Designed miniproteins, single chains, continued (4). Designs and how they scored, part 2

Each design is a single chain, and the fold is of that chain. pLDDT is the mean over its residues in the fold that is shown.

## One batch from the design tools (miniprotein)

Design m12037
Fold by ESMFold2-Fast:
Formats: structure tokens, sequence, C-alpha cells
Structure m12037 (fold): chain A 83 residues (1-83)
């Protein structure tokens, strides 16, 4: 069921919530200042791609805790590096 897959994604995201918030806050601050707009756009595209990958895996019933953690960790690290 999709609800079980969503729970896997939420459990994987919970320990990373502070890191996700930090990346989003930095991107927002840069955008408001009109600075590093290409980096902000790249970070948004990276996070958007990760959200689509998670959503597709949830819809397919193929998401595991390991896969969710890997997708989120890589996306956070790449988004932070793009900013």
Amino acid sequence: MEAEQIAIAEEAAAPLAAEIDAVMDRGHALAQAGEDLEGVRAAQEILGAAQRELAAAIAAGTLTAEKAEAILREAIDRAAAAL
C-alpha cells in the first residue's frame, strides 16, 4: 500500500529534516538577496528530481528504507554543493 511506502520515506527523512531545512533556508536567503541564482536553481532541480524519484518508487511499491536514505542523502549533499 502507498501509505506504507510513504511511512518509509517519512522515517528516512526524519533524521535528515534539519539538513533539508538548512539547505532550503540557505537557498531562500540567497534567492531573496539575488545572489547565486544559478546555484539556487540547480539545488531546486536536484531536490525536485529526488522528490520525483521518491514519488515514483512509492507509487511502484518499491521504496525501501535504504533506497530512501540514499536518495535523500545524495540530494541534500548535491543541493548543498550547488549553493
Scores: mean pLDDT 81

Design m12038
Fold by ESMFold2-Fast:
Structure m12038 (fold): chain A 106 residues (1-106)
Amino acid sequence: DLELLEEIIRYENPEAQEAARLILENIELDVSTLDKKQREELIEALRIVLLEVAKWTADTESIRELERLPDLSEIEAVETLLEIAKRHKLNLLAELAEKLLETLKK
């Protein structure tokens, strides 16, 4: 996962690069301290990074789910991100999504 995020920062489009940097900043931080805007920004960053992974792997189902993410509740969006991260064996992104989900369920 760290290697994947570093590759996105080096070689992908600027939007994906910014998203990957934001994820790296938050993987070691307590996500329960994030305000609503910071959580929304992190959720969007996870969506952007996972969308690039889904495109690289031709995962059409995950692409459709990620495109519909803005229509979901915050909890449903994070649950979707968690399942996609698990599907692609992205353990750090899955852990970050699980921490966000725990914060939202409080």
Scores: mean pLDDT 80

Design m12039
Fold by ESMFold2-Fast:
Structure m12039 (fold): chain A 74 residues (1-74)
Amino acid sequence: SPAHEYAEARIARLRERRAASTNPEVRRALDHAIRLVEHLLREHPDMDPEEFRRQLDELEKATEEDVERLEAAA
């Protein structure tokens, strides 16, 4: 489904970023984001694809803000 494809793409990007990071705080934030995407997909397998993408976009925004703050603090 489109929702599953959106989730897989987001998880793949988060895993790549985690592998590239040497900052343990950033790695923990990315691990948390991966778990949230997996949870959203598991709990809402029949969610409307547009609504699912919107929720993934909100999670991505929050993750980006957290990572940027953590990297700036290092």
Scores: mean pLDDT 83

Design m12040
Fold by ESMFold2-Fast:
Structure m12040 (fold): chain A 61 residues (1-61)
Amino acid sequence: SELEEIERRLASPDVAERNAAIKELQSLPDKEKRKEIAERLLTSPDVVVRVAGRDLLELVG
């Protein structure tokens, strides 16, 4: 699914790939969908993915 692809990219060891995934999420026009994605990321067992989720929530409000 789209969410699984995003989570995989955010967990990538490649800094450029992680930054590209974060930028793509920030560019989503639907604030509600971004919030749902951010909340999903916060439940991840991967600390890097959870940090990305917190950052997205700050940008959404």
Scores: mean pLDDT 73

Design m12041
Fold by ESMFold2-Fast:
Structure m12041 (fold): chain A 62 residues (1-62)
Amino acid sequence: MAEEIIERVKATADRLGLSPEARKEVLDIAEKAAEYERKGDFSKAASYYTAAQLLAVGNALE
């Protein structure tokens, strides 16, 4: 469900202690993933969700 995508990314960002700026960027991508899922484009939704999670981890590793 689209809401679960956003909640999962929020949980990851909050757990990793991302800055407000990094958190906003990650959530903007997660919202794109949720938008594609609502439209039934599951392939794009999965791609954007993966990008959001990778960006969150990348920010935490700096």
Scores: mean pLDDT 80

Design m12042
Fold by ESMFold2-Fast:
Structure m12042 (fold): chain A 79 residues (1-79)
Amino acid sequence: MEELKELVERGEYEEALKLAKGETKEGVILLRQAGDLVLQGRFDEARALLAKVEELKGEAKEVVEPGVKSIRTGIALLE
C-alpha cells in the first residue's frame, strides 16, 4: 500500500503495476494511459481517463491521487 503510493508519487508506474492488484491496478493502468495521451496532445481524452480514475474509492483512490494531480498540472501547463 504505502510502497504503491510512493511509486505513483515518483511516476514509477511500471513498478507500481507489478505490485498493484484489483481496482488499484486498474487505476494505475488508466493513469499511465492518461499520461501517454497528454504527450500526444489529446488533453480531452486524458481528462476523461483522469475523471474515471477519480471515481475510485478508498485505498485505490489514495494510491492514484498523486499521479492524477501531477498529470492535471501537466495538462494545465501545456494547454
Scores: mean pLDDT 79

Design m12043
Fold by ESMFold2-Fast:
Structure m12043 (fold): chain A 89 residues (1-89)
Amino acid sequence: SAEELAKKAEEYAKKAIEWARQGNPDEAVRAFAKMAGYAYGAAKESGNPELGDEAVRAFGEAARWSRQGNPDAAVEAAKKGIELAKKAA
């Protein structure tokens, strides 16, 4: 369900934060990519592609902040992505 996909996005957000703080941006970026995939899938099934595109963009921004060594900004972007994913459901 879309709610299950949103929960997975939240779980990966927590993992991505830990990896970014441990100096492992590659794993953080991979986690945000999975979150984007879950959000896109939920939006496609619900018929709200615009919200899915916005969620993907938010997770992409989170990945960028992780690469720049800013886990706090990555978290805020990821939270926005999660909210958009839930709204798309």
Scores: mean pLDDT 74

Design m12044
Fold by ESMFold2-Fast:
Structure m12044 (fold): chain A 71 residues (1-71)
Amino acid sequence: MSLSEQFLKELEDFIDEIAKEYGLSDEEVEFLKRMARKAVEALKDASEEQRREAFRNLRNTIVDLAKKAKE
């Protein structure tokens, strides 16, 4: 499994955990997973350092969006 594929799997698992914690709808979960897939695909040719930084920022964005959905 490539680093990007492994991180996408970790992001999707993270989204599922956040969805359970914050009570996200199926539509919100699908939106977050689509966003994660597009972001990971866009970064597949980036350096390892650039990918890790972008992936960290993407995780923060997922948490922020989930929190806003509960407010």
Scores: mean pLDDT 77

Design m12045
Fold by ESMFold2-Fast:
Structure m12045 (fold): chain A 78 residues (1-78)
Amino acid sequence: MEMIERLIETAEELVKLAEKVLADPSASKQDQEANLKAAENAIELVKAAFERFEVSEEQRERLKEIEEKVKKIKEKLA
């Protein structure tokens, strides 16, 4: 199912971007928070798709992995 795969890939890319911005000493806290929010919004779109469609165990594991990464970003921004 190409749509679900694309949503997961987009969420993974946005989480990676949020991690990079968090590690960037030139990035403002507002920029770090904005990138975190974009990643969280992408994860919510993945969750909404998972409620509507059948998904593989591999896809569920990938969602858990990016949720755990977002949790770590939140802890560092607190």
Scores: mean pLDDT 84

Design m12046
Fold by ESMFold2-Fast:
Structure m12046 (fold): chain A 65 residues (1-65)
Amino acid sequence: MAERLRQGAEAGRQALEAGVVSDEQGRDMIATGAEGAGASPEDVERLRAAPTGQEAVELARELAE
């Protein structure tokens, strides 16, 4: 789970940095990846509710630790 969460966060960060996704799209990608990695529904909703894509990346990294 943790490694997959970290990988999803990194992929989302790269997509956001490349400008290919909006903040909303980036956080949704990260949340969907976290759900697939076995994150709780509560944590998935926290990721979707993040104010920015970068905050979703940091939260996903925190959940992976």
Scores: mean pLDDT 77

Design m12047
Fold by ESMFold2-Fast:
Structure m12047 (fold): chain A 79 residues (1-79)
Amino acid sequence: MEKLKEEVLKIFEEVLEEKDEAKRNSLLIKMGIKLLEVDSEKGLKLLNYINQELLKYRNGEISKEEALELVRKKIEELS
């Protein structure tokens, strides 16, 4: 889980910073594939959580740093 945690957080940070929609969608797909390959049930729960936090960030409800921390904690809960 630790290697997956670092890879997922890195991709999520890239998603938060990416301004190009096509590149952002490619990063989200890459992240989803990595999560589902390890554990489909836990991966789906984490993907749903990441999508919710990404939406909050896009709406200006939370900061980039807060979104990263919340996703980090969720990965730890599911490991």
Scores: mean pLDDT 78

Design m12048
Fold by ESMFold2-Fast:
Structure m12048 (fold): chain A 87 residues (1-87)
Amino acid sequence: MTITFEEFLKRLSEEELEELRERVVARLRAMGYSDEEVAAVDAALREIIRAAKAGDYAKAVALANSLPDRVQAVLALEMAELYEELE
C-alpha cells in the first residue's frame, strides 16, 4: 500500500515518527555513511518531525524533499516497512 508522505506524517504518533528516524539513522550507518553524515541526516529528520508535530506538513514535506536522493530512498523504504508493521 502507498500513501503520501503528508498522510503518513498525519497518521503516525510522535513515538512512531521517532522510531522511523531511528530506523533511517541505523540503516545509513549500516550502509557505511560517516558519523558526520548520519548526524546531519538525524538533525534534518528531527526538524521534519518538529514541523509535522506543529501541523506544518508543507514544511515537513519540503524539508524531506531537500534530503539527498539516496537518503530519500532510505526514508521511503523504512516508511514502507514501518507502515506494513502497523497493520
Scores: mean pLDDT 80

Design m12049
Fold by ESMFold2-Fast:
Structure m12049 (fold): chain A 108 residues (1-108)
Amino acid sequence: MKEIKKKGEEQLKASEENLKKVEEAYKKAKELYKKTLETGEEYREEALKALDETIKLSSEASNKNDEYAKELSKNPEQKEYSRHNILLGASSGVYAIGASVMKLELEK
């Protein structure tokens, strides 16, 4: 019980750290996107690269969280941690959608 719970908590913490990295990348990309809208071409290339990085990190975080969820789901006592990892992966995916929309606006 105690050791099984610790493993679930450690993997959950790793998934939360992955989401935080995605959020930080999205924030940077959004700031560059806003600057591109305000100043034009000067920041466009940097904004597009930052948006692509956000999409990449979101995909990697979602895939990693799915791997953790599958591993944890094999143990009935860790099923709740598995479900939480799926939700964190879905949250990361939302940032990929947002970044993709911003990228489409800049590629017009």
Scores: mean pLDDT 77

Design m12050
Fold by ESMFold2-Fast:
Structure m12050 (fold): chain A 63 residues (1-63)
Amino acid sequence: SEMEELLEQLKAATSAEEVRAIAERILELTRDPKVKAALQALLDAGADKSALLTVAQEAIRVE
């Protein structure tokens, strides 16, 4: 699925700009409001790739 492809891209991303762009795309596709809120809060806080991956994996689990 597109979400699984985005998770693999997020794992492979090496720059902060790539990480942010992929995480924002995952946020756009996620329908779960709790996952959206958590991912948005992490993005606003400048969280690292590991934290973003943990929340983004929940988006696949509920989709």
Scores: mean pLDDT 78

Design m12051
Fold by ESMFold2-Fast:
Structure m12051 (fold): chain A 57 residues (1-57)
Amino acid sequence: SPELRQSLIDDLRDRGLTDQADAIERALAAGDLDKAARLLSEATGLPFSTALAIIRS
């Protein structure tokens, strides 16, 4: 869901990972869902398939 995606990005910012959160949001703004999913996977440790499902929600 968009809410889950935003919650994970906000959690990254709260942890001081602002550059990673910013990179994910820039990829989303560009419509690059695969890049956003890779960045989310790298930042959170979630599998790429799980990150992509969250990004697509």
Scores: mean pLDDT 85

Design m12052
Fold by ESMFold2-Fast:
Structure m12052 (fold): chain A 82 residues (1-82)
Amino acid sequence: DDYEKAEELLERMREILLRIAREIARVGEEEALERLKEELEELERLEKEFLELVSKLPEEKKEELIKRAQEAIAEGAEIAAA
């Protein structure tokens, strides 16, 4: 089920985004990005796979998952700005 796989990828991406955001808040962006290079590379891979899976879904499910991804990005930005 491509939808279930896309949801799993979204949750993994969210976990990584929040981890990066917390580290940025703690040590600053430059240092955090150097420390989390592996997480950034994993996030890039997951994003590509997520977008490919989402492209194959019905429009209603695409809209739902893209909205959830945008919410995760906004949550991460809020944490990083703290």
Scores: mean pLDDT 83

Design m12053
Fold by ESMFold2-Fast:
Structure m12053 (fold): chain A 77 residues (1-77)
Amino acid sequence: MEAEEAIARARKVVEELREELERSKDEEVKEMLQAVIEDLEAAIAELEANPSPANIVRLKAVTAHAEFVLELAKKKE
């Protein structure tokens, strides 16, 4: 189902963000990555509680933003 696919993708991105957080030695980058992880986990929880089309779209948007932030973090080192 679309909701399950969105959650699976988001959880994979959380894992990639946590791996980058462990590799980074820059405190500002770590704070940014931690904030994005928290936002993404909140969006996952909201979709799991209420699998509505609006919550699917929201999770997809938050996931895309998280992927963008991950790429920026990699480029700032």
Scores: mean pLDDT 83

Design m12054
Fold by ESMFold2-Fast:
Structure m12054 (fold): chain A 64 residues (1-64)
Amino acid sequence: SLEEEMRKLLEEVDRAIEELRTAPPSQRDALLDRIGALIDELMKLAPDSPEVRRAVQRVAEALA
């Protein structure tokens, strides 16, 4: 279902954010690319979802 697919992608985003917080600089670009791809998929699936919008905000906060 759409909800199940969205939930899985949201979990993958949160995992990638946690990896980004502890990653060495050499792995940062690859993790950022992965996060970007996951957000793109979420935006395609449910662009108006509050959960997706909150995930985008969490990514922005992690990059600050």
Scores: mean pLDDT 84

Design m12055
Fold by ESMFold2-Fast:
Structure m12055 (fold): chain A 72 residues (1-72)
Amino acid sequence: MSVEELREEAIRAAGSGNFTRALELIRQLIKQGAYEEALDALQTLINMARMRGDSEGVKEAEKLLEEVKKKM
């Protein structure tokens, strides 16, 4: 799967509320060094989790966002 395909699938999963799948795909982006694409997907995940009232999902995604920023 290409970096672009991983990003698109992660955003799609986040948008549909499949946060477990979105996080798996985002972690694959991070492993490949695709930090900008990972940030884009994480931002979508945070926004979707907030809209659904998933405070734990927001916290997990925000922690991962900070780790990605440290690697850039």
Scores: mean pLDDT 83

Design m12056
Fold by ESMFold2-Fast:
Structure m12056 (fold): chain A 93 residues (1-93)
Amino acid sequence: SELREEIEKAKKEFRENPEEAWEKARKADLKTARIYTLAGILVLMEELGVPKEELEKLEELGIKAIETEDLSLAQELTELLQEVAERLGVEGV
C-alpha cells in the first residue's frame, strides 16, 4: 500500500527529528496530517515500550481508518490509543 510507505517514511522522520515532523504535520493537508499524526503516535508509543505486535495492530487499524474514512474504525483506534496511554500513565493521546 502506498499509504503504508508514507507512514513508514513519516515514522522515520519522527525518529530523526520529531519537532520538524510535527511542524510538517501542522502545515499539511488533512490526509497528510492524519498520516503524520498516526506515525508520530506510533513512534512515541514505541519509545514508551509498547510491544511491536500491539503497535502493528494500531498501525493496521489506523491505515484502514485513513483509507476508508470509516468513523467506527477511527473511534476504535482512538479507544485503543486511550487504553495504551492509561496503561503507560500518559495523558494526551
Scores: mean pLDDT 77

Design m12057
Fold by ESMFold2-Fast:
Structure m12057 (fold): chain A 112 residues (1-112)
Amino acid sequence: SAERERRIDALMEALKEVFPDVSLTREEIEAILDWAEKGTGVKDPEAVAAVFLTRKALEKLGRPVNFGASEIVELAELLAEDKPLPETSDPRENEFIERAKKVYELLKKRLA
């Protein structure tokens, strides 16, 4: 659909801006969208897509974060509701949170 293509393009553009050294296949982007659309209860599914994309990009860089599915949903809820984001003692987790916010801001701008 035209809507799905627009969302795929927005995710690929956000990836290029926030993670210029990372490449994801179309199939990997589609899997992120499918996961976000599966029904997480988050107000804005683009927030779920942004957090999932950021985690996957860090995995591709060999720098995975210890964020499971429930923690992705929790961070996405905070982003979607424009609530304060957690600060952790782990600089990797803080970098992940900061980059996920940047991806979400780009998605909101491109999909408005």
Scores: mean pLDDT 82

Design m12058
Fold by ESMFold2-Fast:
Structure m12058 (fold): chain A 66 residues (1-66)
Amino acid sequence: GEELRERVERELVRLVILRGMPLTRAEVLDALVRAGLSRAEATALLDRLGKETFDSADLRALVDML
């Protein structure tokens, strides 16, 4: 839902500011879990994208799936 999307966007923006781009799969997984997804749900979502590193376009695609 929209509230989950907003929480995910906030956690991803925080990581980009702190760690720079690209983000790793592990960093994105932790952001999704902090936003309120279970680790299993976050893993399944990332498996659909098949990416090990996430640039700004990849992060946008991830958020648009929520």
Scores: mean pLDDT 84

Design m12059
Fold by ESMFold2-Fast:
Structure m12059 (fold): chain A 62 residues (1-62)
Amino acid sequence: MEEVLREADKDGNGYLTPEEVAEAAEKLGLNGTAVRIRLLMEGKKQVTIEEAVALLKELDER
């Protein structure tokens, strides 16, 4: 999970946009989560890799 998010961070700056988190989620088989990712990140332009991991775990119901 974390490694997929690091690969989605194409600029290597340690931050991910909602679009990059959605791309990582699709690579992890979490299809159809893009809307929930945008809602959970609403008001945030970027999140850290650790925050993105926590968000994807929330979507995976963990």
Scores: mean pLDDT 72

Design m12060
Fold by ESMFold2-Fast:
Structure m12060 (fold): chain A 73 residues (1-73)
Amino acid sequence: SELEKEAKKAAQTGIKEIEAAKSVEQAIGATLRGIGDLLDIALKYGKTLDDPVLSKANKEISAAGKEKLKELG
């Protein structure tokens, strides 16, 4: 579906930006932007982050952010 396509693209873009972060501040910013993109998708399609596709993408972005913060800290 278009929802799955947009969610997958948002997760891939967010994770890539998180992995490219060179500071704690950049990693936090990239993580929050990725989650924000998922919230915009949720609003666009009349869903919440409890939607299985969006929930999965949110967990993947959040996990990438947490791991990057461990690497930088």
Scores: mean pLDDT 87

Design m12061
Fold by ESMFold2-Fast:
Structure m12061 (fold): chain A 100 residues (1-100)
Amino acid sequence: RVEALRKAVEEVLRKLEEILRAVRTLSKEELIALINELKEQAERELSDHPEVLGLFLVVADSIISFAQDPSLSKEQLLEAVEKLIRSTEEQLRKLLEREL
């Protein structure tokens, strides 16, 4: 149902916002731990919305990969994460528009 899909997208957007705040304040190791916890939460909460869940998991894994890259400064990590999250927010909006 459209309402359930909207709530699923809103939940992903909240998780992405939490990741953005965390990149600014947490170490790379703490950020990876947080993202893994958010992945487990998403798998429990969004199993009925596999397209939305799949998009979140791909983004989460990409951010973990950026955080694991020792050549990336914290500033470069923040820029990469902000760009990826902005792109993901647009994809989620288009997904909602397609189903409406």
Scores: mean pLDDT 84

Design m12062
Fold by ESMFold2-Fast:
Structure m12062 (fold): chain A 73 residues (1-73)
Amino acid sequence: DADEATRRVLEDIERGGDLDEEAVDYLLGLFRSDDPEDQEAARRVARRFDAFVAERAPEELRRQEELARRARR
């Protein structure tokens, strides 16, 4: 469930925790999938993240960008 995965990721970030590799792999899988259902889930996850980032302080944005850069590499 994309909503549940997103919720757990946001809670980990809010508590200053590290993202689990499984959570990162799950999100990357959704974004890279050719399945229309997975693409829809990826869009829903992205919208939830955008809402959280817009409401939180700049340090949270920087933290998420660092995690995204590490996941890319």
Scores: mean pLDDT 59

Design m12063
Fold by ESMFold2-Fast:
Structure m12063 (fold): chain A 78 residues (1-78)
Amino acid sequence: GEEEAKKGGEEMLKEAERGNGVGAVTEGGRGYQKATTEEAKEGMGKGTELSGLGTASGDREEGSKAGKEGAKIAIKGA
């Protein structure tokens, strides 16, 4: 439920802090699948999309910043 989505956001944050943009997107996707409320799904979806855009830039610093911001959005949505 919301707790699972929040955990997904926390794992996104950890991966983003490591500079692993692909890992952050993967954990966001897992959180999205486990989210049971529409609010949590919307937060996880928006957070994962933002993290993915940063990762696509090819810049590790931008990917990490986007991943962290996406994780914050996901956690707030949950």
Scores: mean pLDDT 70

Design m12064
Fold by ESMFold2-Fast:
Structure m12064 (fold): chain A 90 residues (1-90)
Amino acid sequence: SSSLEKLKEELKKLIEEAKEILEKAKSDPNLSVEEIEKKKEEFEKFFEEIEKLMKESGAMVGETKEFLEKSKKEILELFEEAIKIVKEKK
């Protein structure tokens, strides 16, 4: 498979994890803002590492760059929504 296919699979898993956190924010009264923020920070660091590796390999072009940027935005929006839900319950 191409490097893009591997990236798509990895990003799909991260989107799914972010969606699971959002669902937990709706249903789990014990989920804290601190826990969500820590996961968001870990995710941001992971994206920084991927962007660095892709730039070093010359893979940070066209469709691959657009897909990475869109996935990053979607996941960050899911984390922000989860944080808002948990804060609203306090």
Scores: mean pLDDT 78

Design m12065
Fold by ESMFold2-Fast:
Structure m12065 (fold): chain A 95 residues (1-95)
Amino acid sequence: SREERIEILHELNERVGRAVEPVLEEAKANPSTHGTEVRQRLVEAVVDAVVEVAREHNIPIETASQLTRDYALGFGLSPSEAEEVGRETRERLER
């Protein structure tokens, strides 16, 4: 139902937020951490969280991929980087 889809999106947003929080706090506590390392950890955290929620709630692969791209863009990744991250989510869910 529509209500169930809204609840799933809320749960997804909560899990992504919780997954990225430690990465952002570590970057804040250690400002010498290179931006590329922070970006890679953010990517891994987002993909892992989206894949877990998608499997638990049977979210369509294309939708999970698109949500991953949207999160990546929201965290400041380039459009091309967001596309790559979305593809990674898709590939993990196809396994």
Scores: mean pLDDT 82

Design m12066
Fold by ESMFold2-Fast:
Structure m12066 (fold): chain A 66 residues (1-66)
Amino acid sequence: SLDDQIARLEAQIALEQKTIAVLKEQIAEYQRAGDELGALLYQIMLGGTEFVRERLEKKLAELKAQ
């Protein structure tokens, strides 16, 4: 159903947001330690995760507009 699709997307978005929070904390730790390569690699991962979340949020908005 539409409600089931919305619930699944909201659950996935919540998981992506949790991952983003963890990645941001790890980036801050690498920056504090002076690990520029570690920070860079996690910043790339963060960018990918944020892109996925934005696409899921767009799909959720489209479903809710029905």
Scores: mean pLDDT 91

Design m12067
Fold by ESMFold2-Fast:
Structure m12067 (fold): chain A 105 residues (1-105)
Amino acid sequence: MTELTEEKREEMKEKLIKELDEVFEKLKKNEKDEEKIKKAEEYLEKAKEAIKENDIEKAVEYAKEAALAAGAKEEEAEAIGLGVKAAMYTMEERFDLSYLTRKAA
């Protein structure tokens, strides 16, 4: 197993940001309120910034706020937040698993 490098962490962050963009494009298709769409886009940009800064707590919070602004139900917004949290922890978890695998080999 290859150790998780900073370059690979950046690739994983870009992939997460792309996945969030896809989710929010889908949510925006169902929302007719331009002010809500604008708020959702503002929170989404803040979530992307937090992901780049590796601020899991802020990334989750802003992703949830963006989802709610885009017309998602509370349960759907929580699911999106948990998805962001899981993806960001997976970046760290992959590092830990690579370290353990190297020690076992």
Scores: mean pLDDT 73

Design m12068
Fold by ESMFold2-Fast:
Structure m12068 (fold): chain A 60 residues (1-60)
Amino acid sequence: MSVHEVANKVLELYEKTKNWSLSEQKKAFEEFLSSLPEEVRDVAQRIVDSLLGLREEELR
């Protein structure tokens, strides 16, 4: 899986879950990250942390 494919899947999951509570969205992303190959998991985690961090600031 390429970094581009991982980024697209993260954005798609974010769009699908954007109306969920932050805690439910975090849980969905934790499950998603656990399903990824280990080689791309670190990069995916960084993208997820950035998106969820921005959302957490916006909701505050």
Scores: mean pLDDT 79

Design m12069
Fold by ESMFold2-Fast:
Structure m12069 (fold): chain A 87 residues (1-87)
Amino acid sequence: SEEVREEFERLKKEVERIIKEIKELAKKSKDELVKENAKAAVEEGERNLAKAEELYAQGKYEEALELLRETKELLEEALKKNKELEK
């Protein structure tokens, strides 16, 4: 349905936005732990984003949406923890 497509695109954009924010935080940081944590989160986020697109292309819409929701939560947690390390 169009609603499923709209939700998928919305979640995809949100995941991409958080990845970008984590990358910018890592770029500005002098803390190696922040940089390592950011790299790990970005790599997992990008892998999950690609997998969600694959699932969506296969018609596995519910699995694709669930993966994006889980990925968003994971990335939001990583961003919060990295912001705490930067104060």
Scores: mean pLDDT 86

Design m12070
Fold by ESMFold2-Fast:
Structure m12070 (fold): chain A 78 residues (1-78)
Amino acid sequence: MKEEKIKELIERLKQAAEAGDIDAVSTAAYELGKAMGLSDEQAELVARSARVAVKSGAKPEDVANATLTVAQQLAEEE
């Protein structure tokens, strides 16, 4: 189920952010964007946003929430 996959990716993103693993954060955020129906280019923008958040010292919860918000905004703009 698409919703279940999104929840799994959000948890992976939180774990990667908690570990400070920028590459894992980027990968999880990209996969989250793709799971939400975004193009490769849009999913890469989501990944970049997540990398910036973790580099800025944002909490794992805030990284996940910001990433999800960006992905949702891009998905709704068509």
Scores: mean pLDDT 81

Design m12071
Fold by ESMFold2-Fast:
Structure m12071 (fold): chain A 74 residues (1-74)
Amino acid sequence: EEKKKKEEELEKEVKAAKDAADQGAATMERLGLDSTKYRELGEKAVKDPEKAKEYLGEMLRLLADEARAYAAAA
């Protein structure tokens, strides 16, 4: 039961991770910081959909940590 919903949720998680990676990378580039790690996490989420949620979580934590460091330095 609900198998098709699980697969649709998985596709949604992958897309969310990719969108977050693109936005994170753009933000880092505007701040003059290295965006490579965000792009790599996005690519990994596409290649390993089961881990997409985990990669999204790591990406959001990295972005929050960088934002906090930037705010403290400003």
Scores: mean pLDDT 75

Design m12072
Fold by ESMFold2-Fast:
Structure m12072 (fold): chain A 78 residues (1-78)
Amino acid sequence: SMLEQQLAFARQQYAAETDDSVKGELLSSIGDLEAQLGKYSEASTYYSQSSDLYRKSGDTSGSNSASSNSSTYSSLAS
């Protein structure tokens, strides 16, 4: 499927990336794709990891957005 292809591509990009801000963006994208697949627990985990990487890179806006998404999908997973 298109989502599976996008997920594989995002994971490949993440594995090759060294910049924490870009890694944060890629993990957020993986979270979005997992959420589209109905995998809310996995999406929450990826958004949480994305938030940590954004925070480490000094991107407060990215960190807050990813943290909010993590909380939302954690609630949906219950």
Scores: mean pLDDT 88

